Designed miniproteins, single chains, continued (2). Designs and how they scored, part 71

Each design is a single chain, and the fold is of that chain. pLDDT is the mean over its residues in the fold that is shown.

## One batch from the design tools (miniprotein)

Design m6617
Fold by ESMFold2-Fast:
Structure m6617 (fold): chain A 73 residues (1-73)
Amino acid sequence: MKELIERLREAIRAYLDWRRAHPDASADERGAASQPVVKAVKELMEKGGLSSEEVGLIVDKLVEEIRRERAAE
């Protein structure tokens, strides 16, 4: 479980970093760049036994934590 959450955190961090580097990216480019996050969410649901709602709450928390880390640096 913890390893799955950490993989999701790293995928979200990478996507947020990509978004920061590409602020004018198209919807298609954003969709392609978000695929690692989608994969990590699916893996957490399938291997972690979590519902989509539970994973959504984890994603929200991880995004908040990452944004707070970036704001502190």
Scores: mean pLDDT 80

Design m6618
Fold by ESMFold2-Fast:
Structure m6618 (fold): chain A 78 residues (1-78)
Amino acid sequence: SMAKANELLKKAYEEEDYEKAKEYVKKAAELAGLKPEEQEELLKLLELLYEYRKLKAEGVSDEEIEEHYQPLAEELKA
């Protein structure tokens, strides 16, 4: 089950469709036996990743993200 959870989490991080990525994270959390608060934390990290990708696609630089999107910059640099 853990191997399947890891596969789904990898698919979530590589998925271009945010709603599909959320579904993969939810399934991975269920298979891994994560608590609701742990699942919410993973979903928050996924949201930040997608916001970062969106900003990068719109031409926003890493420096501009660090200056103006502090919470996003901190979470994605970890």
Scores: mean pLDDT 73

Design m6619
Fold by ESMFold2-Fast:
Structure m6619 (fold): chain A 72 residues (1-72)
Amino acid sequence: SEFEEYYTKGMTLFLKKEYEEAIKYFEKAAEYAEGIKKAEVYRLLGEAYEELKEYEKAKEYYEKAKEIDPRI
């Protein structure tokens, strides 16, 4: 699925600390995700933005993730 493809590419880049590129793939993955998977992608977007010191964007994505899954 498009979700698995974009998510896997995003995760590979994230683990390599290529956060700007990881964000692009996670944004694409989010378009194909629903529920818990979308919350997970939003959390990862928050973490990637936090690593880039983009704290306001990180906060926005963490809030979006928590709206879907309060355990985040």
Scores: mean pLDDT 88

Design m6620
Fold by ESMFold2-Fast:
Structure m6620 (fold): chain A 93 residues (1-93)
Amino acid sequence: MINEKLLKRIEELIEEGDLGHALSFALMAAEIARKMGDWEEAAAFYEKAAEAAEKAGDLKAAAEAYRRAAEAYRKAGDEERAEELEARARELE
């Protein structure tokens, strides 16, 4: 149920170095998915937001986005991915 076209566009923005737009679009998509209860989609977009923030050097924003992605994966039933992203967030703090 992930919006793969939007996810791919965010990935392209990250690869192009347009990290600000990638972060903004990813966070917006994640929050919309979260409010609709689509936890798997929310997790994927929070993870992309974290990647964009990390590449931009905003480690606090990256850690927060990884924690939100972990929470969303946990609600989606993916405990293993949740634990991996929580560990990643701790490494950035």
Scores: mean pLDDT 84

Design m6621
Fold by ESMFold2-Fast:
Structure m6621 (fold): chain A 72 residues (1-72)
Amino acid sequence: SSEVEKLLEELSKLLKELEEQEKAGKPIDPNIMKRVKEIIKKLGASEEEANSIKTVEEAEKVALRAYLRKTE
């Protein structure tokens, strides 16, 4: 759906921003990480799955799994 596509686009932009912060030696913005987790829950992840996310890589993996479940 267009809603899922918009969530994925927003998620991609936020994950890239967190990755750029990490590469620049800056602390990860907790508000951006909070929004990432909210988007992943909207994509179909449980609160437990979203709360397990500690890294950008883990966020990408959880988002992909949730997206695949929701689009089947």
Scores: mean pLDDT 80

Design m6622
Fold by ESMFold2-Fast:
Structure m6622 (fold): chain A 74 residues (1-74)
Amino acid sequence: LTPEEKETLLTIAKLTVEKERPPSQAEIAKALGVSQSTVSRRLKRLKEKGLVEITEKGRVVLTDKGVQVVLELL
């Protein structure tokens, strides 16, 4: 994983715990201080790696594999 991909995964995990629900792309972008287009590109790569899924309501969810990777980064 790139440093930016790792930071994005950790941010998704943090927001999920803090909000007790999966975050939106806009919430991730705000937390990272980057554009939504930047988050969209990072999420596409994370989805290709099987680490995240995007729900029909546009929420970003860590997969079981994504959770395992986050725990390895802590």
Scores: mean pLDDT 86

Design m6623
Fold by ESMFold2-Fast:
Structure m6623 (fold): chain A 94 residues (1-94)
Amino acid sequence: DAAARARELLERARELREKARELRDIAENGSDEEVLAAAFEVADEVDARDPAAGAALRSGAAASVDTARTINLGAAEEYERRAAELEAEARALL
């Protein structure tokens, strides 16, 4: 069912856009503790698909809060890019 698949893709895209907005807000307005916690969560998600990249992000975040903010902004940009891809795929089904 193309309509059901499109709905599923749009739901995933919405979740990614919510994550992106949250990470941008944390990077701009969050405390050092919130910024570090969010960056470690990003590192964990990356580790699930690429352990070496995940480890590098975790190490970078631990070394500097500024690096952790950069990691959060980069993750937000990636989530936005992936959401746009899912939205385009959903539109192609309709």
Scores: mean pLDDT 88

Design m6624
Fold by ESMFold2-Fast:
Structure m6624 (fold): chain A 60 residues (1-60)
Amino acid sequence: TVTLTATFPSLLTAIGAALRVIGDVPEAKARVEGNTVTVTVPDDPEAIAKAQAVLDAAKA
């Protein structure tokens, strides 16, 4: 498994990012703690790339 972590400007933005990851990568697990989202994905390059792209898009 691979763990991805991202920090967002607000709790609402963090929750939105976590929901988008779960929606796009259903095999991923997302946890929100304050403004930080921690995503655990399978060791699958496609799942990792998709989860990272969603987190990066949510930061913009």
Scores: mean pLDDT 80

Design m6625
Fold by ESMFold2-Fast:
Formats: C-alpha cells, structure tokens, sequence
Structure m6625 (fold): chain A 94 residues (1-94)
C-alpha cells in the first residue's frame, strides 16, 4: 500500500538511491489519488535518471486528471524510454 511504498522510499533515499525513492513517492501519491504530488515526484525521478518510469507515472496521473494531451505526450516518451507497460497504462486514458 501507500505506507509501504513511502517506507521503501525512505530506505532507498537513505541509501543514496534518490531516483528510485522519487518513483516510490510518486507511486504512493498516485495510489492515494493525489495526482499533483504524483506528477511532482515523477518529475524529480526523471531529473534523477528514472526517465521511463517517471514519464509512465506522469502519463497515468495526467490521464486520471482528464488531461489527455499530456497523458499521451508522456506515454509516448515512456515508450521511447523502453517502459512499455507504463506507457500502455497511460494510453488507457487517450
């Protein structure tokens, strides 16, 4: 659940794995329906090198907000970065 993901994020962050920590925070917020925070942490994950999964999370969050143009752009980028499953989840909203 969201609490388990936040605990895992703290462990990864304490070990210097900031990109992975940001992915886990973004996923936690996505599961809670806090799409603005999910997008913010996904953006941080992208900056820290987790581009494919970060774009997947952004695509899903934008899709759930009804922003289908952004969802499509991020799904396309996730696919280019090799994260097919995440891109497919985002494309469900387009």
Amino acid sequence: GADTMREAARVHDSQGRRGIAYVLYATSYLLQGNYDEAIRYADQAIRDGERGIGHSIRGIAYGRQGNFDEARRHADQARRDGVTDGADAAYQFI
Scores: mean pLDDT 81

Design m6626
Fold by ESMFold2-Fast:
Structure m6626 (fold): chain A 56 residues (1-56)
Amino acid sequence: SDSAIKNLEALAERYREAGKFEEASKYYRLVADLYRKDGNFEKAEEYEKKAEELEA
């Protein structure tokens, strides 16, 4: 649901702000997967890139 995606986005961003990049990356990938399942491929790609940037 939209509410679940927004909550996971907020959680991922808070992990990133706290310097917990491994956790942030995992939640960004989960957000990307949920957007893809909802057919929002633009947002899915955005969050995949956010995860990859933290893993690089």
Scores: mean pLDDT 84

Design m6627
Fold by ESMFold2-Fast:
Structure m6627 (fold): chain A 61 residues (1-61)
Amino acid sequence: MAKVVRRVTTDPETGRERESVIIEADSVEDLDKALAELEAEGIALSDEAKAQLREGVERFQ
């Protein structure tokens, strides 16, 4: 199952805090579901970002 985790991290180069969204998915189908849920909440990713995430999941399956 896909899991979406929102986390605040500190940038080691600048020391500034930033919010990061971590998506944990075991398959491309789970990733697509998680992305659809984020879009429903008003968080839209670019098509390029979505393609990169899908490629990453496929590589490590």
Scores: mean pLDDT 65

Design m6628
Fold by ESMFold2-Fast:
Structure m6628 (fold): chain A 76 residues (1-76)
Amino acid sequence: DQSVKDLLEKPEKEIEELREKLKKGEDVTEELEELIKKLEELLELAKRSAPEPVIKKLEELLEEAKELLEENKKLL
C-alpha cells in the first residue's frame, strides 16, 4: 500500500536529514525529541490496526532516532 510506504519513508528521511545536520556540527536535540514523540504516537496507532511488519519497522525507526539523540548528546 502506497500510504503505508509514505508513513514509513517520511520518518526515515527525517532521521537521515538530522544525521547529516549532526555531521555538520548542528545541535539537532529539539528536532530529534519531536521526531521521537511523533514516532511513539504513530507506533501506538499502528499497534491497534497495522500489520506486524509495519509495527516492527516503526519500532526500528524509533530506536534509530533514540540512538541518534544519544550520539548528539555525546558529540555536542
Scores: mean pLDDT 79

Design m6629
Fold by ESMFold2-Fast:
Structure m6629 (fold): chain A 88 residues (1-88)
Amino acid sequence: PPTSLSEKQQAEADLALAMMALAVSRRFAERARAAGDTEALREGVRAAERAVEAAERAAEAGVEGAEERKEEARRVLEELRRLLREAE
């Protein structure tokens, strides 16, 4: 087969991308809540859900720090869900 990343390397890369997307959503979350931008907050919730899933896969693959990233993503997910409820 062609050259590919190991499962651990792929999981680490997927986690890094998901956490970056989550960080962007979190940065703008309070502004979105204040503006009543529920669509931006829903996108943030989806980004956080993806980050949790990526961190779970990374933890299964043995990526260092994946469990801490999973807990971070779960906390941000709950924060974004709260902000979405406040904006609705």
Scores: mean pLDDT 82

Design m6630
Fold by ESMFold2-Fast:
Structure m6630 (fold): chain A 61 residues (1-61)
Amino acid sequence: SMEEALKRFRELYEEAVADPSRRLELDQEFADILLTFSPEERQALVDEYGAYARELAARRA
């Protein structure tokens, strides 16, 4: 489901922050998950996740 994908995206983000050397590997997993959804669903997922990632980055700055 989209909710499960969003939860996994947050986990991938946290993992990439903890270990930047794994960023390429984690980015590939993110892309693979997105490819299982329709283009409209992908846009919704990217928008939701992007908002989360920006908020988290702002709190750490």
Scores: mean pLDDT 75

Design m6631
Fold by ESMFold2-Fast:
Structure m6631 (fold): chain A 63 residues (1-63)
Amino acid sequence: LSDEELAANGATAIAVAKEEGIDPDRVARLMALELARRGHTKAAEAVLAQMSPDVAAEVRAEL
């Protein structure tokens, strides 16, 4: 999977979480951390760009 495909899948997962009443920031945080851990840094950054700047900063601090 390319980073572009992973980022697109991440956007879809966040949208689904919002529809199901799951905190989308929690889903985005877990996905960004896993993507970064696996070396998919570009995909992780794309997921972080979809969350609020404050939440994205918290996740970046955990990387």
Scores: mean pLDDT 76

Design m6632
Fold by ESMFold2-Fast:
Structure m6632 (fold): chain A 94 residues (1-94)
Amino acid sequence: MSPEEQELLEAKERLVELMKEAGVDEKKIKHFTETVEKEISKKTYEGLINAAVLLMIAAKELEKHYPEFKEEAREIFERLKRVLLKARAKLKEE
């Protein structure tokens, strides 16, 4: 597993924990996790970029709607932003 894949999976797990604590619908969480995992499973930098963007959107939604998780969501977003920039740089090198 690449370092970028590992960071995305760790961010996904943390976001899922926050979503569960926030009372987000279980079916919505499942659909989100399946979509993210599908992108990561492509084993391409484009897939990693798509996964990072999906996770960043989820972090921003948590920040907007659940003030109690605002700081944790922001930290996850900033970490994902770094992963996105790395994956984009690697895609351009290929």
Scores: mean pLDDT 83

Design m6633
Fold by ESMFold2-Fast:
Structure m6633 (fold): chain A 92 residues (1-92)
Amino acid sequence: SMSLEEKAKEVQKIAKENGGSVEIKIEGDTLEIKVSGLSAQAIAGLSLHLIGLELDGAEVEIKIEGDTLEIKVRGLSEEQMLELLDLIKSLV
């Protein structure tokens, strides 16, 4: 399957093709994402997913300013990171 780094690059490419931007940093079980240009509906959907991850034991930090979202999640499995990146890819 696709590596986390390859998936992150795919998400960044799709965001650029759609006129937005995504910055992704992966370090161990920590995923940091900065996304710009998301609709309020997209932010709401992403926030619900992040609440689910926190209930499953992850540590979630979010900074929101308008349609710009900065997310840091700790304690993720590789599968959870791939799922989060796939969700973001669908929203950009």
Scores: mean pLDDT 83

Design m6634
Fold by ESMFold2-Fast:
Structure m6634 (fold): chain A 64 residues (1-64)
Amino acid sequence: SAARIRALLREMARRLGVSEAQVVAMLRQVAALTGDGRTTAIRMLARESGLSVAAVEELVRAVE
């Protein structure tokens, strides 16, 4: 849902100490990656933000 994606974006921005616009830009960069590069970037964002891999995957799909 749009509300869930917005809440996850805000939480990621808060945890990373960046703006929501910067989070969207990062997620779009990740969405442009394929294969192992995309998987590695998702895992790194999950580790840095403290969000689950599944939540980061949901965010990447939402900005794609």
Scores: mean pLDDT 87

Design m6635
Fold by ESMFold2-Fast:
Structure m6635 (fold): chain A 89 residues (1-89)
Amino acid sequence: MKKKTVTVTEMDSKIIGRKFKAGESYEEHLGQGPFSNLVREAVPTAGIDTRVTVTFKVDGTFRIGDKVTLEYELRDDSADIYITEIIPG
């Protein structure tokens, strides 16, 4: 599994201020879901129709400037993304 740290920006507006819990999982298509910007920064090779599953391993909320560590596995038509760390910016 690959690991990448990305910064939360204004492009992540759909997830800013939302509270997430360890163990929660969210499915989206890349480009349509609230995590699409974080996923594109972590996995720039993922296609526009990639089905993404985002799973939280930590509790947290996102703020602009926070550093988010993602562990991921990219497959042909899907990606499993795990949010493992959120560090205040």
Scores: mean pLDDT 82

Design m6636
Fold by ESMFold2-Fast:
Structure m6636 (fold): chain A 58 residues (1-58)
Amino acid sequence: SALRERARELEEQARLLRESAERLMALNNNADTPVYQRLLAQAEELERQARRLREEAE
């Protein structure tokens, strides 16, 4: 279904955001930054949206 396909797309985007956050962390000697926290928050929001779409999928 279109909902399942959209959920997979959001899950992939969340994965890439987490990957980017980890790279940023490494570049800043493993120090938390506002940008790192923003990327994690965005990934978490996309993961929540994907979960909701999967629950709605037939």
Scores: mean pLDDT 83

Design m6637
Fold by ESMFold2-Fast:
Structure m6637 (fold): chain A 82 residues (1-82)
Amino acid sequence: AEEDYRKGVEALLKGDYDTAIEYFEKAIEKDPNNARAHLYLAVAYLLKGEFEKAIEYAQKAFDLGIPTALVVIANAKRKITS
């Protein structure tokens, strides 16, 4: 869980969004309440242009206690609505 989360962050920083998504999904599978993994999974989807998935995971991060996830939701919504 924590190891998968760290590998996800490393991949995200390198611009490897597909690898980041894989590791954040593994982190969430092991710990469904990992709010930061949901947030960074949302960021990775946002950066890939998958805006609906970005909103979904950012909403889960917000519900788990990360208020800054609202920024990801706002950015993704702007991209969907042009």
Scores: mean pLDDT 84

Design m6638
Fold by ESMFold2-Fast:
Structure m6638 (fold): chain A 91 residues (1-91)
Amino acid sequence: SEEEIEKLKKQMKNLAKQILDVPNLPLDPRTQEALRRALMEGLAVLELKIERIKNPNITRKEWFERYKQRLAEIEANPDAALEKAKEIADS
């Protein structure tokens, strides 16, 4: 539903803002990096939930394959994932 999509978009903006705030937390760099990664993975889950609402034909198997691909992309290019979070926070 449109209402569910708007709720998920609001959750994405909040999560994106949390990603950008990680360097301001009183945590060591390793813990900050782990937290930032976990938040980025959470952002990918919210995005995929919206994609499935827009396309109900996406199977559970296809959703999980897309999720694994998003995790691999975050691992391969964390700077691009951070830039995407900035765009979402500013939207």
Scores: mean pLDDT 87

Design m6639
Fold by ESMFold2-Fast:
Structure m6639 (fold): chain A 70 residues (1-70)
Amino acid sequence: MKLVKALRAALKAKEMLKKGASKEEVEKYLIEQGLSEKEAKEIADYIYETGEPLVPMSLVKEAVEALEKE
């Protein structure tokens, strides 16, 4: 799995959560984006565990740098 793809999927998952999507809907979406079932579940669990689905700014910065390098 690519970090940039996972980060993008996570950002969309955050929006779904704010719109009232269930954890199961988030997992389904992540799987449709090409993540494995295990990875999708881990991301959904992380978002729900923190209560506030914020992507760490350090991770966003690193993903942007990786995207520029391809």
Scores: mean pLDDT 64

Design m6640
Fold by ESMFold2-Fast:
Structure m6640 (fold): chain A 68 residues (1-68)
Amino acid sequence: MIEALTKLLTYMFDNRINSLSEAEAKKLMLELGFSEATANRIIKLVDKNGDGVITQEELMDALRKLQL
């Protein structure tokens, strides 16, 4: 889970992507070699507002909370 969050955040940073749709984030995580179950868990963890948008800030916040 932490690996998937870190990989997604790194990809967004390297490609200067500030936000992704839920569908785009899921597709990207699958292309990075993560399971659909892992992708779905991360999306639910990160998209707290249910707006279907994943931001770098939300990914960083989720990563910090998982590391405690």
Scores: mean pLDDT 76

Design m6641
Fold by ESMFold2-Fast:
Structure m6641 (fold): chain A 69 residues (1-69)
Amino acid sequence: MAEELYELYKENPSLAVARLTGLVIRAIGLSLEDPEEAARLFEEVAEAYELMGDEELAEKYRKLAEEAA
């Protein structure tokens, strides 16, 4: 959940960023095999960045989710 990643970010920003990076890598890996799951992961990452106040990264990953679906 994006909200859980945001809670983690408040306590340990480095770990939260590492988890988000892991989700992005996983989504990229799934893009050809399971584009629907890749889109879902990109949407979760976008929501987490939006909660963190990073609108540029949120828009970037939202667009990737749309392109993957």
Scores: mean pLDDT 80

Design m6643
Fold by ESMFold2-Fast:
Structure m6643 (fold): chain A 65 residues (1-65)
Amino acid sequence: SKRDELIKELENLAKEAEKQGYTDIADGLKRAIEYIKTLPDEEAEKQAENAIKGLKKYMEDVKKE
């Protein structure tokens, strides 16, 4: 389902953040993923999309040196 695909993308992003040394972000994402898993499908999809968007923007800003 779209929910499962978005949650999987978040889990993959958390692993990449952890590999890159952003342990605080990875921990925050893991907590957010657990929360999102408690939500109904529509709410989970929206929260996951917002989290993915926010993380990608944060990673862009960090790369600007």
Scores: mean pLDDT 78

Design m6644
Fold by ESMFold2-Fast:
Structure m6644 (fold): chain A 97 residues (1-97)
Amino acid sequence: GKTEEATAEAQKKFPEKAEEIKKAAEDYLKRGRETTARAGQLTAEGKTAEGSRLVAQEAARMIYEASPEMQAVAQAAAADLSRAANKEIGKVEAAKA
């Protein structure tokens, strides 16, 4: 996805940190999956607004905590998280119709 593409570009730009960048990107993808699952659970409980806030907070945190070499990766991971979470929330809401 966008995170994988941004990670490859960051590794080319900062080859001395290539392994560190890869591990940080893997952590961002894991956090994105966990946040998406939690947003889905909150939506199933009727707490869609809380789930959406959780997603926004995690996306902002990814960008805020990122080092300069990770900024592009963090932005891509935040975008991938928002897209995946919106899809999951939509599926859960549709299932309640």
Scores: mean pLDDT 86

Design m6645
Fold by ESMFold2-Fast:
Structure m6645 (fold): chain A 55 residues (1-55)
Amino acid sequence: ALEDFKEKLEIALKNGDISKEEYEELLKLMEEIENTEDVEKQEELRKKMTEIYEK
C-alpha cells in the first residue's frame, strides 16, 4: 500500500503533476500517518495528501 503510493508519487513527480516540494510534503505526511495512532489525525493527513496529489 505505502510502497505502491510512493511509486505513484514518483511517477506524478516525473510527469509534472506534483512539484518537488509537494512530493517532499507528501512523503512527510505519509510518515506522520505511520507514526500516529489517532484515527482523526490520520483522516486529516490523508485529506491533505489527497488535496496535494489529486489537485
Scores: mean pLDDT 75

Design m6646
Fold by ESMFold2-Fast:
Structure m6646 (fold): chain A 58 residues (1-58)
Amino acid sequence: EPTSLERRVAELLAKDPSITAEEIARAIVDSYTHLSPAQKERTVAALVPIVARIKAEL
């Protein structure tokens, strides 16, 4: 069963196949309006390796 994160990565890749793991992570984190800019930056950094792995598996 795909996670919410895996589904979102697939959706973003379907819209733009050239999108990077960092751009995907940033787009996901930008939807979190409750996070401060510093929290968003840390979350993007944590998400990039996870997104890159998901992207490689697709």
Scores: mean pLDDT 78

Design m6647
Fold by ESMFold2-Fast:
Structure m6647 (fold): chain A 65 residues (1-65)
Amino acid sequence: QDALLEKTLALLEQAKRYIEQKDYSKAKQYLSQASKLKSKITDEKKIKEIDKEVQRILDTMNKLS
């Protein structure tokens, strides 16, 4: 679970970098990969941490769009 959390958060960091570069296609690919890894996590606290980071990224994209 911890390894999946770390990998998921790393994919979200990559998505953030591509959003900063305005490469929304690559950002969406990394968000999709993060969502796929999240589906393998059963720990509710870890899921909540991932959801919080995803929400921050989505809020950033919405402000830039």
Scores: mean pLDDT 79

Design m6648
Fold by ESMFold2-Fast:
Structure m6648 (fold): chain A 72 residues (1-72)
Amino acid sequence: MLSEEERERLRRDIEEAVEEARRLVEEGRRDLARRLLERARGLAEQAAAAGLDEEAELLREAAERIEELLRE
């Protein structure tokens, strides 16, 4: 399992990614928001592989929210 420090970093990355994605979409920077979506999905897979089911679910929820912001 990841350390407490790594777990806190994942939570911070989740919050940052969602907030950044919303701001980027508002600024018309959809390509950058898409990159954040890819990052969130990658982090979710990494968390799941590490056995952090709760963190993985939170990351997937973040990815879904970013995807919703990018939906045409």
Scores: mean pLDDT 78

Design m6649
Fold by ESMFold2-Fast:
Structure m6649 (fold): chain A 60 residues (1-60)
Amino acid sequence: AREEAIARYLTEVLGFDPEKAREIARKAAKLTPEQAIELLVKEGVSREDAERIVESAEKA
């Protein structure tokens, strides 16, 4: 699911705390791709990584 793909990238690639990653992923998974990118950027993710996360989640 999109939520699990987002949480995995945040935890394994970017080193986010698992609980925080899950919370961000839950919110992002309910948003449009553009809104999810903006949320991730506000949480401290680079725009490039945010775009990669959203693209990966759409393929999952």
Scores: mean pLDDT 81

Design m6650
Fold by ESMFold2-Fast:
Structure m6650 (fold): chain A 65 residues (1-65)
Amino acid sequence: SYEERIAADPRDAEAWRELGLEYARQGKLEEAERALLRAHILAPDDEEIRALLTEVGRQLRAAEE
């Protein structure tokens, strides 16, 4: 699982990105944002991670209306 990959290598930006996407698919937006933020810190030049982090953050704010 992505969580097992992260436990073995906490600097695996791709695993953090995939975990964030999986949480987002499950509607776990807070966990998704946290995972994607970690991925963004590890890979700041990755436009896909940045876009995903922005979108999940937008959805999280909307869900707390």
Scores: mean pLDDT 81

Design m6651
Fold by ESMFold2-Fast:
Structure m6651 (fold): chain A 61 residues (1-61)
Amino acid sequence: MLKKMDEIVAKGYELAETESEEEVLKRVEEEAKKAGLSEEAIEKALENTRRGIELLRRRRA
């Protein structure tokens, strides 16, 4: 498992507390690219982040 991807996704969840989904996804993509993740890993990180934000927002609603 790519530990760096998990760290980036976790930071995205923290940012989702104060930022819009669009801004969170943008920052997750930027951090994943800086970390040198593959295109497939970047897509997976974005999917995991989006899904996590959706679940967190549903839980609060």
Scores: mean pLDDT 75

Design m6652
Fold by ESMFold2-Fast:
Structure m6652 (fold): chain A 57 residues (1-57)
Amino acid sequence: SAFEIAKKALEENSKDVPDFTEEFQKKVLEEMEKLLEEGVPPLVAIVESVRRVTIEE
């Protein structure tokens, strides 16, 4: 499924982040689920969800 592909890609991309926290992961997954429900492709959903969580606006 699209969610499984996105989740796996997120885990692979976060392997180089030593301080990947449970709170960070939870927030990214929440944003990713929203984007996937809106029909955003998995790769774009991953990038945008990480961007939203890591960038302070």
Scores: mean pLDDT 68

Design m6653
Fold by ESMFold2-Fast:
Structure m6653 (fold): chain A 84 residues (1-84)
Amino acid sequence: GLEVLARVVGRTRAQILLAIDEAGRALTAAEVAERTGLSRSTVTRALNELVEEGLLERRRVGRRTLYSISREGAQKLLERLKAA
């Protein structure tokens, strides 16, 4: 749940990761902000950090930038959760 994930990645990043997971699809930064209630600036910063860490994948589709949990990111999260 959120509490276990928050111990691994921090609360803001945990909220973002859970929102993307619960959606079952790639989300824009605006959709993540709407789903989490976090500010768009906070979401954009955290999304970029999660992409740099390899936990999320960023893909451009037309005018939209979409974020999803990468296969490698899912594996990294599972290993971190087992260690937490």
Scores: mean pLDDT 84

Design m6654
Fold by ESMFold2-Fast:
Structure m6654 (fold): chain A 63 residues (1-63)
Amino acid sequence: SALEEAGRALIAGKEAFAAGDYETAREHFEKALELLERELGPDHPAVVATRAALEEVLAKLGL
């Protein structure tokens, strides 16, 4: 399902972030955010948390 795919992307994003691979973390969190927003809506706590994680990644990239 899309939620299972989003869950896998969140795990991959977190693993990439922990490894210092911020470009890979960005790709995974962007994918997770798109899937979660589509399935749950933009105000869902999971979407809000994923957006915050992506903002942290973008800050690490100087963006």
Scores: mean pLDDT 89

